# Designed miniproteins, single chains, continued (2), part 117

Each design is a single chain, and the fold is of that chain. pLDDT is the mean over its residues in the fold that is shown.

## One batch from the design tools (miniprotein)

Design m7891
Fold by ESMFold2-Fast:
Structure m7891 (fold): chain A 71 residues (1-71)
Amino acid sequence: GPVERVARRLVERYDKDGDGKISKEELIEALMDLGLTEEQARELVERFDKDGDGYLSKEEAIEALVEALRR
């Protein structure tokens, strides 16, 4: 839907290497740009980064952004 389309464009913007990965820091910044507090952004990212390696897949990042946009 429209929200998923917006989320996908944001992920593409932050996936500068085109490798399908986004760092937790870049995703937190993207979420804060959407109006989330740092605390809200960090909590959301931690739900999707189950490996704790500091990176999210493109699909996980899109899901996190969709949740932020739908609120």
Scores: mean pLDDT 74

Design m7892
Fold by ESMFold2-Fast:
Structure m7892 (fold): chain A 68 residues (1-68)
Amino acid sequence: ELSPLERRILELISERPLTQAELAERLGVSQATVSRHLARLERRGLVKRVPGRRRLYAPDLMAAAARL
C-alpha cells in the first residue's frame, strides 16, 4: 500500500516533473523525507528520475496505471 504522503507525491508529479526541493516545499516536509519516499516509489516502478537533470522526478505513467 502507498502511504498518504506517497499518494500526494504521485499527484503532484503527475501534473509536471518536480524536484525534491519543490516536493518538499509543497508537502511541508524535509527534502530527506521526500527522498526516502521517492526511493520507495522508484522501487515499485511508480516514478522515475529524469536522466541528465538534477533530482527531477516524473511518474512512470504505464507502471502507475498498472498498479493503481
Scores: mean pLDDT 71

Design m7893
Fold by ESMFold2-Fast:
Structure m7893 (fold): chain A 82 residues (1-82)
Amino acid sequence: QDENGQTPLHLAAKNGHLEIVQLLVKLKPELILKVDNEGHTAAHLAIMNGHKDIVEYLQSLVDGPLKDEFNKAITEGLEKLD
């Protein structure tokens, strides 16, 4: 994590590097649920930067009880940007 609490996954998602996102998730799947200092996951940064493919990929990987909470947080983050 950098000084903003962002992981390599946050930076790859922010910059639209889907292939790097896929590689990082394969190596460290726990990064999907990591938040930065503003409470944003990598998927939030992908939404903020218009990277729909990365958002859809990350959402497809979250399962179980956390899936609904994760998707709700993503939707609420998107609504705040509209």
Scores: mean pLDDT 72

Design m7894
Fold by ESMFold2-Fast:
Structure m7894 (fold): chain A 114 residues (1-114)
Amino acid sequence: LGKELLEAAEKGDLDRVIELIEQGADVNAADEKGRTPLHLAAENGHGEIVHYLIMEGADIFAKDAKGRTAADLAKENGHENIAKALEEKQEELKKDPNYVPSGLKVEAKVPLEE
């Protein structure tokens, strides 16, 4: 499940990501380089998957083996809209002492509009 979730997030297969998480896949599964599904989706510009993973409780602050977050990887790969949305969400979460990573707002058509 974890490896299949990582592969689906990397390829941009949203339907497969949803299916695997519904089957109990760990949304924070990591590969040998510490990359989570959120890292792989952000790195490859899959904003809809990024939004879905965050709603399902993905750790936005998770760092890969090089100390990079999903926002860092999105920015390095030219996905500035995804990077900005992730950075804005990181700042909101740092300011909220009562934040619980159980999901966010109702899904918007574009990834992380708020």
Scores: mean pLDDT 76

Design m7895
Fold by ESMFold2-Fast:
Order: C-alpha cells, then structure tokens, then sequence
Structure m7895 (fold): chain A 58 residues (1-58)
C-alpha cells in the first residue's frame, strides 16, 4: 500500500487542499504532477504539495 508521511505541517489554503501535521500519514491516491499529490486522510481527499511529504511503501 502506498502512503505519504508529512515531513512538516501543511495548512490547506482552499477547499481542494488537505491539511497535514508533521508525522501524519495519508493514503497516496495519485501523483498529479511534480508539485502535487492527491491523498486521503480520515475519509477526506485533497491535494498536498510534494515538498511537504515523503513516499512510504507498506
């Protein structure tokens, strides 16, 4: 299962984005481009910047 882990806090700037706290894990749904990934956390889907997450395979 592909997941991402936040390397620092990210605060959503609009309704399409998802907030993550440093150390939180989210399910990786799609790599959209070099700057953004689509993730799911606690039943909510949203985009987060690639710079704020690391890819983890489990």
Amino acid sequence: MAIVKAVKDYKAKNEKELSLKKGEEAKLLEILDENWVLVEKDGKKGIVPVKYVELVIK
Scores: mean pLDDT 81

Design m7896
Fold by ESMFold2-Fast:
Structure m7896 (fold): chain A 157 residues (1-157)
Amino acid sequence: REKVIEEIIDRVSERLGLSDEEKEQVREIVFAEQITPELAKKVSRRALIVGLSIRSVLDLIRLYGATVEGARTYVQSLLDSITNLSPEVQKLVDELYAQLLASTDVREALRLAAKIATLLELEALKVPIDEEDLKLIEEAVEIAVEEALRHLEELEE
């Protein structure tokens, strides 16, 4: 399990052109028991976003499974526990959630759900999100879903 997660971190980091230092920071975020504000401040913004994106994909698959229903259940559980989102984040989450509810494709559903989870975690950490951050989340989630699906059997053990 840990070896597979490390392979996913390696591949996502390589495809996004992260430095060895940023890759180690991504590893710290992915393997943390809890993402504290202190940990979030210790790592680069890029490493935080990439790490949270990978973590969201892995948590979704581990807890809810790589299914459309699992993705929807994961997001519903997050939204039921969250109040007082900023208007910009609320709008993005509402748009992505509507797409998730309409999706019948597993890869698309996992990507949408992990993107929502990453946005909600960044909001909880009070990290403001710009257009470059949104693009990085999209790219990191896309790669993480692709790599996680290749290792699905090992991740479900």
Scores: mean pLDDT 85

Design m7897
Fold by ESMFold2-Fast:
Structure m7897 (fold): chain A 98 residues (1-98)
Amino acid sequence: SSPLGEELLLAAELGDVERVRELLKRGADVNAADEYGRTPLHLAAENGHLEIVRILLENGADVNAQDKYGRTPLHLAEAAGHEEIVELLRENGAVDLR
């Protein structure tokens, strides 16, 4: 949607905690979506970036956001084997959308 949203998606994918904090403070959309409908929360969850998952949830990330394939951050964390992220997402209202 915005240049800040695109930068937030990249920072979340790469695990750049400091850059994620800076971009959110500058008003980046926490629910920015790429061309596949993936949000920063999808990318952080898939790549095992636990601290970024916490920051995004604290900033109002949609825990149940679905990408173009109907996958949620929970689905991506489970598929990648990131159990601490799975637990954190469930504690923040993630549901099994089957």
Scores: mean pLDDT 91

Design m7898
Fold by ESMFold2-Fast:
Structure m7898 (fold): chain A 68 residues (1-68)
Amino acid sequence: SLDEELGRLAQRMLDLGVSPVDLAGAVKMALEGKSREEIVEWLKSRGYTDEQAEEAAELAERIAKLIE
């Protein structure tokens, strides 16, 4: 179901070490139409590594597409 897929993607972001607040922020940016590069740079400014930020931004975009 959609809820199961959303939960799976959110859990993957948490498993990367992204806090629930920053997860919500990244998804909000994606829903607002921010680019992946903007989301990555924001996550890096929050203290995440390049690898965490890139994967988290991809997951946030996927979550946003499912709930848009």
Scores: mean pLDDT 87

Design m7899
Fold by ESMFold2-Fast:
Structure m7899 (fold): chain A 75 residues (1-75)
Amino acid sequence: LGDEAFAAGDLEKAKAIYEEEIKRDPKNAKAWTNLGKVLLKLGKVEEAIEYAKKALEIDPKNEEAKEVLKKAEEA
């Protein structure tokens, strides 16, 4: 669902879908990570850092969240 929108380049739709996933399940580290990826592509670096950190708080071994955080800090 959200992954399809993100792959298609529909960043606003992907953002909305991942935000709904987080509202339904705030402990879904993958949804926080995916929202971080969307925000990074939208140039919202500070928000991407916050959401990647939230994903790592839930799942400290999430490699995708670590990668989002690294890319956001380098931007």
Scores: mean pLDDT 79

Design m7900
Fold by ESMFold2-Fast:
Structure m7900 (fold): chain A 152 residues (1-152)
Amino acid sequence: DDIARKNLANALNELSNYLRKQGELVPAAKEVLEKTAEQLKNLGDQINASDWDGARELLQQAAKILEDTAKKLREIALKNKDTEEGKLLEQTAERLQTAADGLRAMSQSSKEGAAALAAALASYFRHLTNGDLEKADIAFNLVLAFSRHVAQ
């Protein structure tokens, strides 16, 4: 129980760190990304204090926040079309949609399935934050594999 909640909270913390780094790279999105990062950190803290059913509800809230943030990033990217910043915002929005899908899958999983998917997602965003793109790709393949197992 504690391991599953710890992995979920860690996934939200790693995603928060990723968003803060992206905000430093793209000033036009900094306010949106920093606000989302703070919301995810706060939800991670709440997950550590909740029971499993409460954790599932908080995961759905986190997924909704990420979906709304991805939409806002795409709107900013359209205003910066054909720029490096616009391309980075579109890539960030796609990664946030992947994270949202993962969090929704976790909310419908067993504790063990959710813990495994959360660990893979945390690894993915940690490696992205550190610039370890090859390790991020390996972690992304694990996210996809665990998400498919949950959909069975």
Scores: mean pLDDT 88

Design m7901
Fold by ESMFold2-Fast:
Structure m7901 (fold): chain A 67 residues (1-67)
Amino acid sequence: DTSRLLQLFKELDKNGDGVITKEELEEYLTSKGLNPDIDAIMKEADLDGDGVIDLPEFLRWMVSRLR
């Protein structure tokens, strides 16, 4: 469900700039009791290579993982 992923993205985007950092994503996943391989996630999700994840990158990565 894309609407749930959009809500999650907005929760991670605490400063409202339309991107999330690897630190924000890692903190979120760790808070859920997960042990994230954040470097692997960033390599898959950060298609722009700018060190942040925008909404289209985040949705594409999450949808592929939730199928």
Scores: mean pLDDT 71

Design m7902
Fold by ESMFold2-Fast:
Structure m7902 (fold): chain A 63 residues (1-63)
Amino acid sequence: AESPHLTEREQQIAQLIAQGKSQKEIAEELNISQSTVSRHIRRIMRKMGVSSVEELRKKLRGE
């Protein structure tokens, strides 16, 4: 499996996505805005070659 080079913030967000957390929950956990979370999720999706949050979640969990 490839380990895309994620920033520290992207790694934190990726871990929370893998745990099944929503954008709102991630924003609350990291004390950032939902807009910021959405932007980071889009960057993570691009780096991992996926087109949806559900696909990203499955890929992060090895599904």
Scores: mean pLDDT 78

Design m7903
Fold by ESMFold2-Fast:
Structure m7903 (fold): chain A 99 residues (1-99)
Amino acid sequence: KEEKKKENEENYLFGAARKAIMEGDVEKALEYIKKLVEAGGDVNAANPDLQNLTLLHLAAEYGLKEVVEELLKLGADPEAKDSRGRTPADLAKEAGHLE
């Protein structure tokens, strides 16, 4: 009962944070990331259904500099690799967000 509630909340918050990042909504992304950490969620959680992309990969790909900085402060791994061996910095470069 409690275990399922925690898992459902973490999955919801991860999905909400991912959606906010993809929509470019920095304020919502930061709020959902904060709630995910407060709920005991892992900021380094990789989504196997999405090529093992972490929230940091998505924030870097979408060029959300403030979200990237907050994730790094919360302990996100900048060397995390997706299923293709790409780091968040690699995705930012491919998307043209490394200035």
Scores: mean pLDDT 77

Design m7904
Fold by ESMFold2-Fast:
Structure m7904 (fold): chain A 59 residues (1-59)
Amino acid sequence: AVPEIRSVEELVEYASEVFGVSREQAELWVRYVAREGNLDLSNPEDLARAAELLHKAGQ
């Protein structure tokens, strides 16, 4: 299930868990996804979109 993501820090932790990578690598992935998807990670809706994309990629 996709957890409730309220911050970039929580999104990075979630990405680290989903991909099985270090926090530092997860930060790079989160930044990459935000840039490519034109997502504003200060926006709660875009944080939720990023979490959904990471969840789908990890399946």
Scores: mean pLDDT 77

Design m7905
Fold by ESMFold2-Fast:
Structure m7905 (fold): chain A 116 residues (1-116)
Amino acid sequence: SSTILRLAFNGDLEGLKARPDQDVNARDGLGNTGLHLAAAEGHLEVARLLLERGADVNAKNDYGETALHLAARKGHTEVARLLLEAGADPNAKNDEGLTALDLAKEKGYEEIVSLL
């Protein structure tokens, strides 16, 4: 796996700052970018840095899921807010036809439901 993907998954902000040469849109074997991994793990400041470096906020993984879908599924409210402020499409559907709102409702994440 790419170094940037490991750093994003682990929330290693200082490690990412030290590696400005990395491909911000690099993907793992499931089509996840660093932004997907940071969003799934709730790493707000890593997600912010990746967006500042030009990460595609609407990139879809192999399941048709964006970073917003993953933040909504995991209950990471402040990451979901950051992604929406960065231009994430709240109406994007994954391969099951579900939006971030559908996922947040299924899990009972009321704060994320109120954002969408």
Scores: mean pLDDT 91

Design m7906
Fold by ESMFold2-Fast:
Structure m7906 (fold): chain A 143 residues (1-143)
Amino acid sequence: GADVNAQDSFGYTPLHLAARAGHLEIVEVLLKHGADVNARSGNPVTSPAGGTPLHLAAEAGHLEIVEVLLKHGADVNAQDNLGYTPLHLAARNGASLEIVEVLLKHGADVNAQDKFGKTPFDLALDNGNEEIVEVLLKHGALR
């Protein structure tokens, strides 16, 4: 059978690709068959090295996939090679408020700093995501 954790030439597993594409049923089948929920990508050109499926789902705005990955033990505070957490990517890309709230409910560090010293609050503000700014402030964002 196919290896569910096989990496392509860019370091993506099937779970990374399904999570990025929004294919919920494929995500669930892969997790059932032992896909590594915390698999890290290996390509800094197409995706920052060390990105997890949760990073890709949060960046793409796929709420149900974010929730499924977290229920299967995804590390909510995983940092990619740039120091971005899933919450940084959700805040930057204007993901739904529900994704931000789900990440925070699962223990996302509201004050996590990337390699440039930027928090999810800084990225939301820089991108004009005012409603996300307000949610982050309610959850103890310091900046």
Scores: mean pLDDT 86

Design m7907
Fold by ESMFold2-Fast:
Structure m7907 (fold): chain A 78 residues (1-78)
Amino acid sequence: GLSKEELEEYKKEFKKIDLDGDGYISEEELYKYLIYKGKIDPSLSEKEKKELVKKIIKEADKDGDGKIDFEEFVEYKT
């Protein structure tokens, strides 16, 4: 399992992405984060960038609500 220190680091990262503080990462928040971190190919069209974000959400989203909670975020990162 994850150490307490690893969980605290993931909580810090999650809070940086969760801009409205609702406890979930939306497609909009994830999109902004990936742009900010330079983790998305700048040569992609806006449509392609949004499709990539939707794919990430679908891969991480275990309950099908279209958002990533903290547990899903940790599972996706590990």
Scores: mean pLDDT 76

Design m7908
Fold by ESMFold2-Fast:
Structure m7908 (fold): chain A 60 residues (1-60)
Amino acid sequence: GPKLAIALYDHEAKSEEELGFKKGDRLEILEEIDSTNWLVKNLKTGEEGKVLKSLLEIVS
């Protein structure tokens, strides 16, 4: 099944490559870009973008 994470904090996208989200949003992890960043999809909006992995908790 999909690898899921929960947003720990609200975050506003600062560039077009970043994903904005709200605390408690459910995110699908699509790819690990590097040691700091993941490519994720916000399951509420359907938008995809880059996020700092430290802002997320992996659910399973």
Scores: mean pLDDT 83

Design m7909
Fold by ESMFold2-Fast:
Structure m7909 (fold): chain A 58 residues (1-58)
Amino acid sequence: GKLYKALRDFESSSPDFLSFKKGDIIEVLEEVGPDFVVARNLVTGETGLIPKEYLEEI
């Protein structure tokens, strides 16, 4: 998928959402509506939903 950079820290207690830290490299796998993506954090290897607004394309 396309590579993005996390613009901020985000931690979620929900299993459906991906946690990440500012500067983590995120691979977008699929778009889920206008506001969310299914993505993989390449630093942690975890996958989940991310708000698109927290990502910057690299």
Scores: mean pLDDT 82

Design m7910
Fold by ESMFold2-Fast:
Structure m7910 (fold): chain A 85 residues (1-85)
Amino acid sequence: MDENGLTELHRAALEGDVEKVRELIEKGEDVNAQDKKTGLTALHLAVAAKNYEIVDILREAGADVTAKDKNGKTAEDLAGQPLPL
């Protein structure tokens, strides 16, 4: 079965695993990697799950807040609220 192209960073962001997110960023994982089917980044998933500590970590690591999913939605659009700073 074809994987969605989800990275470990996507999964950690969705699960709220702050330590794993930090570890993966330190290993040089692509913070802007997009899921093949949905176009979602780890930032999209963190915002959707309301994992704001992970949102802050990803943004500090260079996450693209303007990245759009397959439907043209940014992380802010997906959450229905603006991201702070």
Scores: mean pLDDT 76

Design m7911
Fold by ESMFold2-Fast:
Structure m7911 (fold): chain A 106 residues (1-106)
Amino acid sequence: SPDVDWLWRGGSGVTPLHHFAAAGNVEAVRAALEAGADVHYETETDDGLQTPLHLAARAGHVEVVRLLLEAGADPNAKDSAGRTALDLAREAGHEEVAALLEEALA
């Protein structure tokens, strides 16, 4: 299980899926999702309530965003500042990620 065997467990609610999504590691994201990782899990950091989708979108990882959306990630989820993954993609200038999220919100 990812939550038992993974060395990246943070006391702030950061899961392995958050780390892989932020890093753009497509194969690790795929493996974590196949192992039952929770796409809706929110961080408890200073930027709190961030899902893996928020982190992938901020970083501009198009294929990771696609995988998370296909796995049922909520594109309407807001972080503690009221920002969606789309807001973060737009702020960072990631046009391909923004277009993918706009399609998911339509």
Scores: mean pLDDT 79

Design m7912
Fold by ESMFold2-Fast:
Structure m7912 (fold): chain A 94 residues (1-94)
Amino acid sequence: FNVFSLFDKDGHLSEAEIKQAFRLFDTDGDGYISVEEFIHVMGTIMRNSGQNPTEAELQDMINEADIDGDGQINYEEFVTMMSKREHLSDIVEK
């Protein structure tokens, strides 16, 4: 399975591509991504794309997505994380 093709497409992800990516992270098929699964898979994808994320950077991404703090990322939180710019525009504090 070529997961890297999802992130090599002009930097634009459709809803279908995001959903497919979520299924790759959702290793146990329960509709949630654990923090450990996310760190492992995302770290691998980013390193294979020529990026060198630290565990702290990956943890920050999780903390931004895991709004309820339960240590699990559901599909809606995952979509929010993948669409960070849109979400950050909405939640800018004054």
Scores: mean pLDDT 60

Design m7913
Fold by ESMFold2-Fast:
Formats: sequence, structure tokens, C-alpha cells
Structure m7913 (fold): chain A 60 residues (1-60)
Amino acid sequence: SLEEEAREIEKKTGVKISPEELAAIKRGIARGLSQREIAEELGVSPATVSRKIKAMREAG
């Protein structure tokens, strides 16, 4: 589940990510969106998205 994936990311990287944010980032990547465009969808900074994407890759 997305909740399980989000917990594993936090456990391995220390980066907090909600299941909702994780789902939105995965959809954005699948659609070919830039970090800036994903950040606009989430209402956060591009730096926040960059950090979360890095954490997702490191946890995987």
C-alpha cells in the first residue's frame, strides 16, 4: 500500500512523506511532469518535491 511505502521511505531516509503526496508524485512522474509542475500540483516548493523524489529512489 502507499501508506506502507511512505513509512518505509521515512524509516530508510528520515524524509516524511504522506501516502497522498507519494501518490501525487508517482502520478506526476508517470505523466512526465517536471519537479516544478509536481510542486505546483501539491502546493509545495520544487525543493520539497526534489527531496521527496530523492528519498523515494533511495528507499526503493
Scores: mean pLDDT 83

Design m7914
Fold by ESMFold2-Fast:
Structure m7914 (fold): chain A 147 residues (1-147)
Amino acid sequence: MTLALLDAAYRGDLETVRELLAAGADVNAADEYGNTPLHYAAYSGHLEVVRLLLEAGADVNAADKYGNTPLHYAAYNGHLEVVRLLLEAGADVNAADKYGNTPLHYAAYNGHVEVAKLLLEAGADPNAKDKYGRTPKDLAEEKGIKL
């Protein structure tokens, strides 16, 4: 059940996710890395799977072994509408992973300008420092984007 739900969420298989949840699968079940179905759906940008998981009671702020939340993964891959939905569901815009990286650090690092703007509008701190003393603003400037 757990691996099937994680795989279906990663693949964006909305009907399999729905069937597994109806069969009593734990919406917050985590793999060995602490990744939940919501982490995988957010990483892959599957908006309707993210919506279904949140409706089923998924923990929007679940942290994996590295401290990454679903919002970190959506921001890392530039999934704008998934980022928006996670923020609307109460995602912590300033959640820091074990390296001090926030979702805004990952959006800036990968050049996802519209995601970075949305995170800033939601109250992301452009001056938060990672463990190397780098801010999202520093990372954005290296990519030629303005925060």
Scores: mean pLDDT 92

Design m7915
Fold by ESMFold2-Fast:
Structure m7915 (fold): chain A 84 residues (1-84)
Amino acid sequence: SEIHEAAENGDVSVLEKGADINEADAEGRTPLHLAAENGHLEMITEEADVNAKDKNGLTPLHLAAENGHVEVVEKLLELGADPN
């Protein structure tokens, strides 16, 4: 979907078009999973489910940490991400 592509690329303009920030793709990944994986701090919104799990049980926090995106990890923890 457009929101998933935007999250992968850090394009915040799609959020203004009313796209569902919590939409899951075929792998159970939300836009926040893709933003966290790619280090796009600007895509992290208060409306996003920071504890959403993909089909492998991974949260956005897991993907951000695995990819070394320290600033994204810190922002997700501030928004209530569970480190366990």
Scores: mean pLDDT 78

Design m7916
Fold by ESMFold2-Fast:
Structure m7916 (fold): chain A 120 residues (1-120)
Amino acid sequence: SEEQVSKILSSGKYPTIDPNNPLLLAANLGRLDDVLELMANGADVNAQDLLGKTPLHIAAREGHLEIVEVLLKAGADVNAQDIFGDTPLHLAAREGHLEIVEVLLKAGADVNAQDKFGLT
């Protein structure tokens, strides 16, 4: 909802929502119907925002399990890294979304994924 978007933007924890990437916005808002329609219309499931975050990063961070599952089925890169070297698995684990952690691991997420410089 609009209230949830305002709350996310004001938290400082989520520094950007790219309004020009509708799939990232739909994934952030938990709008499954919008995600499915955008993918059916050829949206790039591996598109990145200015921080290198994909729709899968955003859905995993926000706890939107069903969106995580449909993105993975559509060929989302489970091991995509943002500019900080964080994968969707790192974001889901950080937020405590244990069911999403399990789904990502089953999809082949690398538990030993290193940062951009290979430093842990």
Scores: mean pLDDT 78

Design m7917
Fold by ESMFold2-Fast:
Structure m7917 (fold): chain A 65 residues (1-65)
Amino acid sequence: SALGEKLLEAARNGDAEEVKRLLEEGADVQARDARGRTAFELALENGHGEVARILSEAPGAARIG
């Protein structure tokens, strides 16, 4: 979804405020890029600890997607 794609981009860029906004809008924390990486993994790879923490604390959406 568009929200999932934006979440992956925000996590890669370390935009914690955008990540929170997208999660409030229902973005799937389990969304994966073309290489199978989640937003959490992208945040860690790019050194964005605050974003990684936010994503790890978010409720999972696996039950509906």
Scores: mean pLDDT 78

Design m7918
Fold by ESMFold2-Fast:
Structure m7918 (fold): chain A 59 residues (1-59)
Amino acid sequence: KTFDFAEVVAFLRSKGAQLNDEEIAQLKRVFNDFDKDGDGTLNLEEFVALLRYLGLDLD
């Protein structure tokens, strides 16, 4: 499974994250840092690493 930026934003919002324009821009920069393939998507390991970086509950 891979996750594009829109899916990551939707997932965070589904978990109750409130994201303003600046927070979305910061998230995009972090997303690009974790995107090892540079293809605009995260694999499962990259996605989990991003969630841990953000301090989210992974249950």
Scores: mean pLDDT 75

Design m7919
Fold by ESMFold2-Fast:
Structure m7919 (fold): chain A 61 residues (1-61)
Amino acid sequence: AVGSLVVATEDYTAATPDELSFKKGDVFRVLDVVNDAWVRAQLLSTGEVGLVPKDLLEEIP
């Protein structure tokens, strides 16, 4: 959900400049839900903002 913290379940390498690269265990804040496959999120460790695949994210309760 928008404003939620989510954690990466596996490593990912960005395929386009609009996407973020990240490692398993990286934490993001969700900024926008773009569609069913993608969110726009901020990587908390770097402050970088970009597109992240939803299927690789798990919400932190």
Scores: mean pLDDT 81

Design m7920
Fold by ESMFold2-Fast:
Parts: sequence; structure tokens; C-alpha cells
Structure m7920 (fold): chain A 75 residues (1-75)
Amino acid sequence: SELDRQLNEALRAGDVERVKELLAQGADFRAPDENGEDNPVVLAVAAGRSARDVRPELSDEQEAALDALIRELLA
């Protein structure tokens, strides 16, 4: 869906506020992209790695917030 596409873009951008907004609107963070691929940031965190492994430009605060949010969603 359009919401799922926007969620994948927000996850790649490290936009935690936008991710939370889209999830509140019903976006599915487990949905694959248009090519059937899982989001690399979600895959990294699911594998016990951090969002920064995919997005090295993320700040310490952005990394901590994204990692915590994704871990909660995966629980």
C-alpha cells in the first residue's frame, strides 16, 4: 500500500517521528517493498544488528530510537 511504501522510505531516512505517524495510520512495517524485498533497516535490527549498519549517517539518538522502536515492533 501507499502507507507501507512511505513507511519503508521513512525507515531508510531514519525519520522516527514519521515512522510512528505512519504506524499510527495502519502502515505494516513487515510488508515487503514493491520488489518483494524486506526493508534493510528492519532486517538489520531483526538480525540483532543496528539501523546504523545500513544508515551510517544516523546520529546516536536516531540509531537508539529506531533500534528500540523496531525491536518493540518485532517483539
Scores: mean pLDDT 77

Design m7921
Fold by ESMFold2-Fast:
Structure m7921 (fold): chain A 137 residues (1-137)
Amino acid sequence: DKLEEWRKKIAEGFDVNRRLPGTSVTAGSTPLHQAAGLGELEIVKELIEAGADVNARDAWGRTPLHWAAFGSARPDAKQALEVVKLLIEAGADVNAKDNWGRTPLHLAAAAGREDIVKLLVEAGADLDAKDNNGNTV
């Protein structure tokens, strides 16, 4: 069981804020970035309870909320909306900008996830936020 494997790792002293090895697009990610991007709600809950930094930045300045918003386009991200909601409730910065000036709202719009766009707007996302190319949502 994937959840039980994560519980065992945490109990054995795994650093939940550890930067994971990865490709250029996943460089500097934490377990919370990965679980959020995959829509793994129960693992996201366990990582947050274990002290995961919900505003941790990967090598591209992306937070777990950026990963959840973008990863929601994946067919296997079945609980993406619930993950976004949990990250916001846990204190995620809905207006965090990555190294290209993109917010989670920009990424949710690019993913075509109207439900996540609405949730981010209701949580205080800036509709007029511009990326480094001057594009808004």
Scores: mean pLDDT 82

Design m7922
Fold by ESMFold2-Fast:
Structure m7922 (fold): chain A 152 residues (1-152)
Amino acid sequence: AEEERRRRALELVAEIGRLIKDSDLTFQLLDYVAQGRLKDALRLALDFVIEQLKTKDLGDFLIQHPGVSLEYVAMQLVLTVLGLAEVAGVELSPKLKEAQQIIEDTLAGKISFSEALKKLRKIFNIPESSDLENLKKIAIEVLEELRKLLEK
């Protein structure tokens, strides 16, 4: 149970490292997980990603992968952080569970990116804007909602 949780947390942190342009952050996340400090790893990941989303363009902190949009990479990052929260023992709110399912369905090709943004905007009460601006605001609201659960 503890060994399996640690292994899953390492997989999720390794995935974050594939998606972001910060090797020092990735190393610190791996170190926290190796120490069993899963909530510290989650807090560090949340603080970093929220700051980058608020202050930078997606291409400034996300790794561009051939054949994959930066918007898709941003959705993968949000889903990975939600997964790290569950492994860390955080119970996701109904809003976060619904957001997680929509992101999973989008990444699996079950719903379009446009349909996903419409559904997520309604859940987090975000007004209509460009797809990029909607995605950034949605990602911030999802991660801020998750950060509030860590303080319980």
Scores: mean pLDDT 88

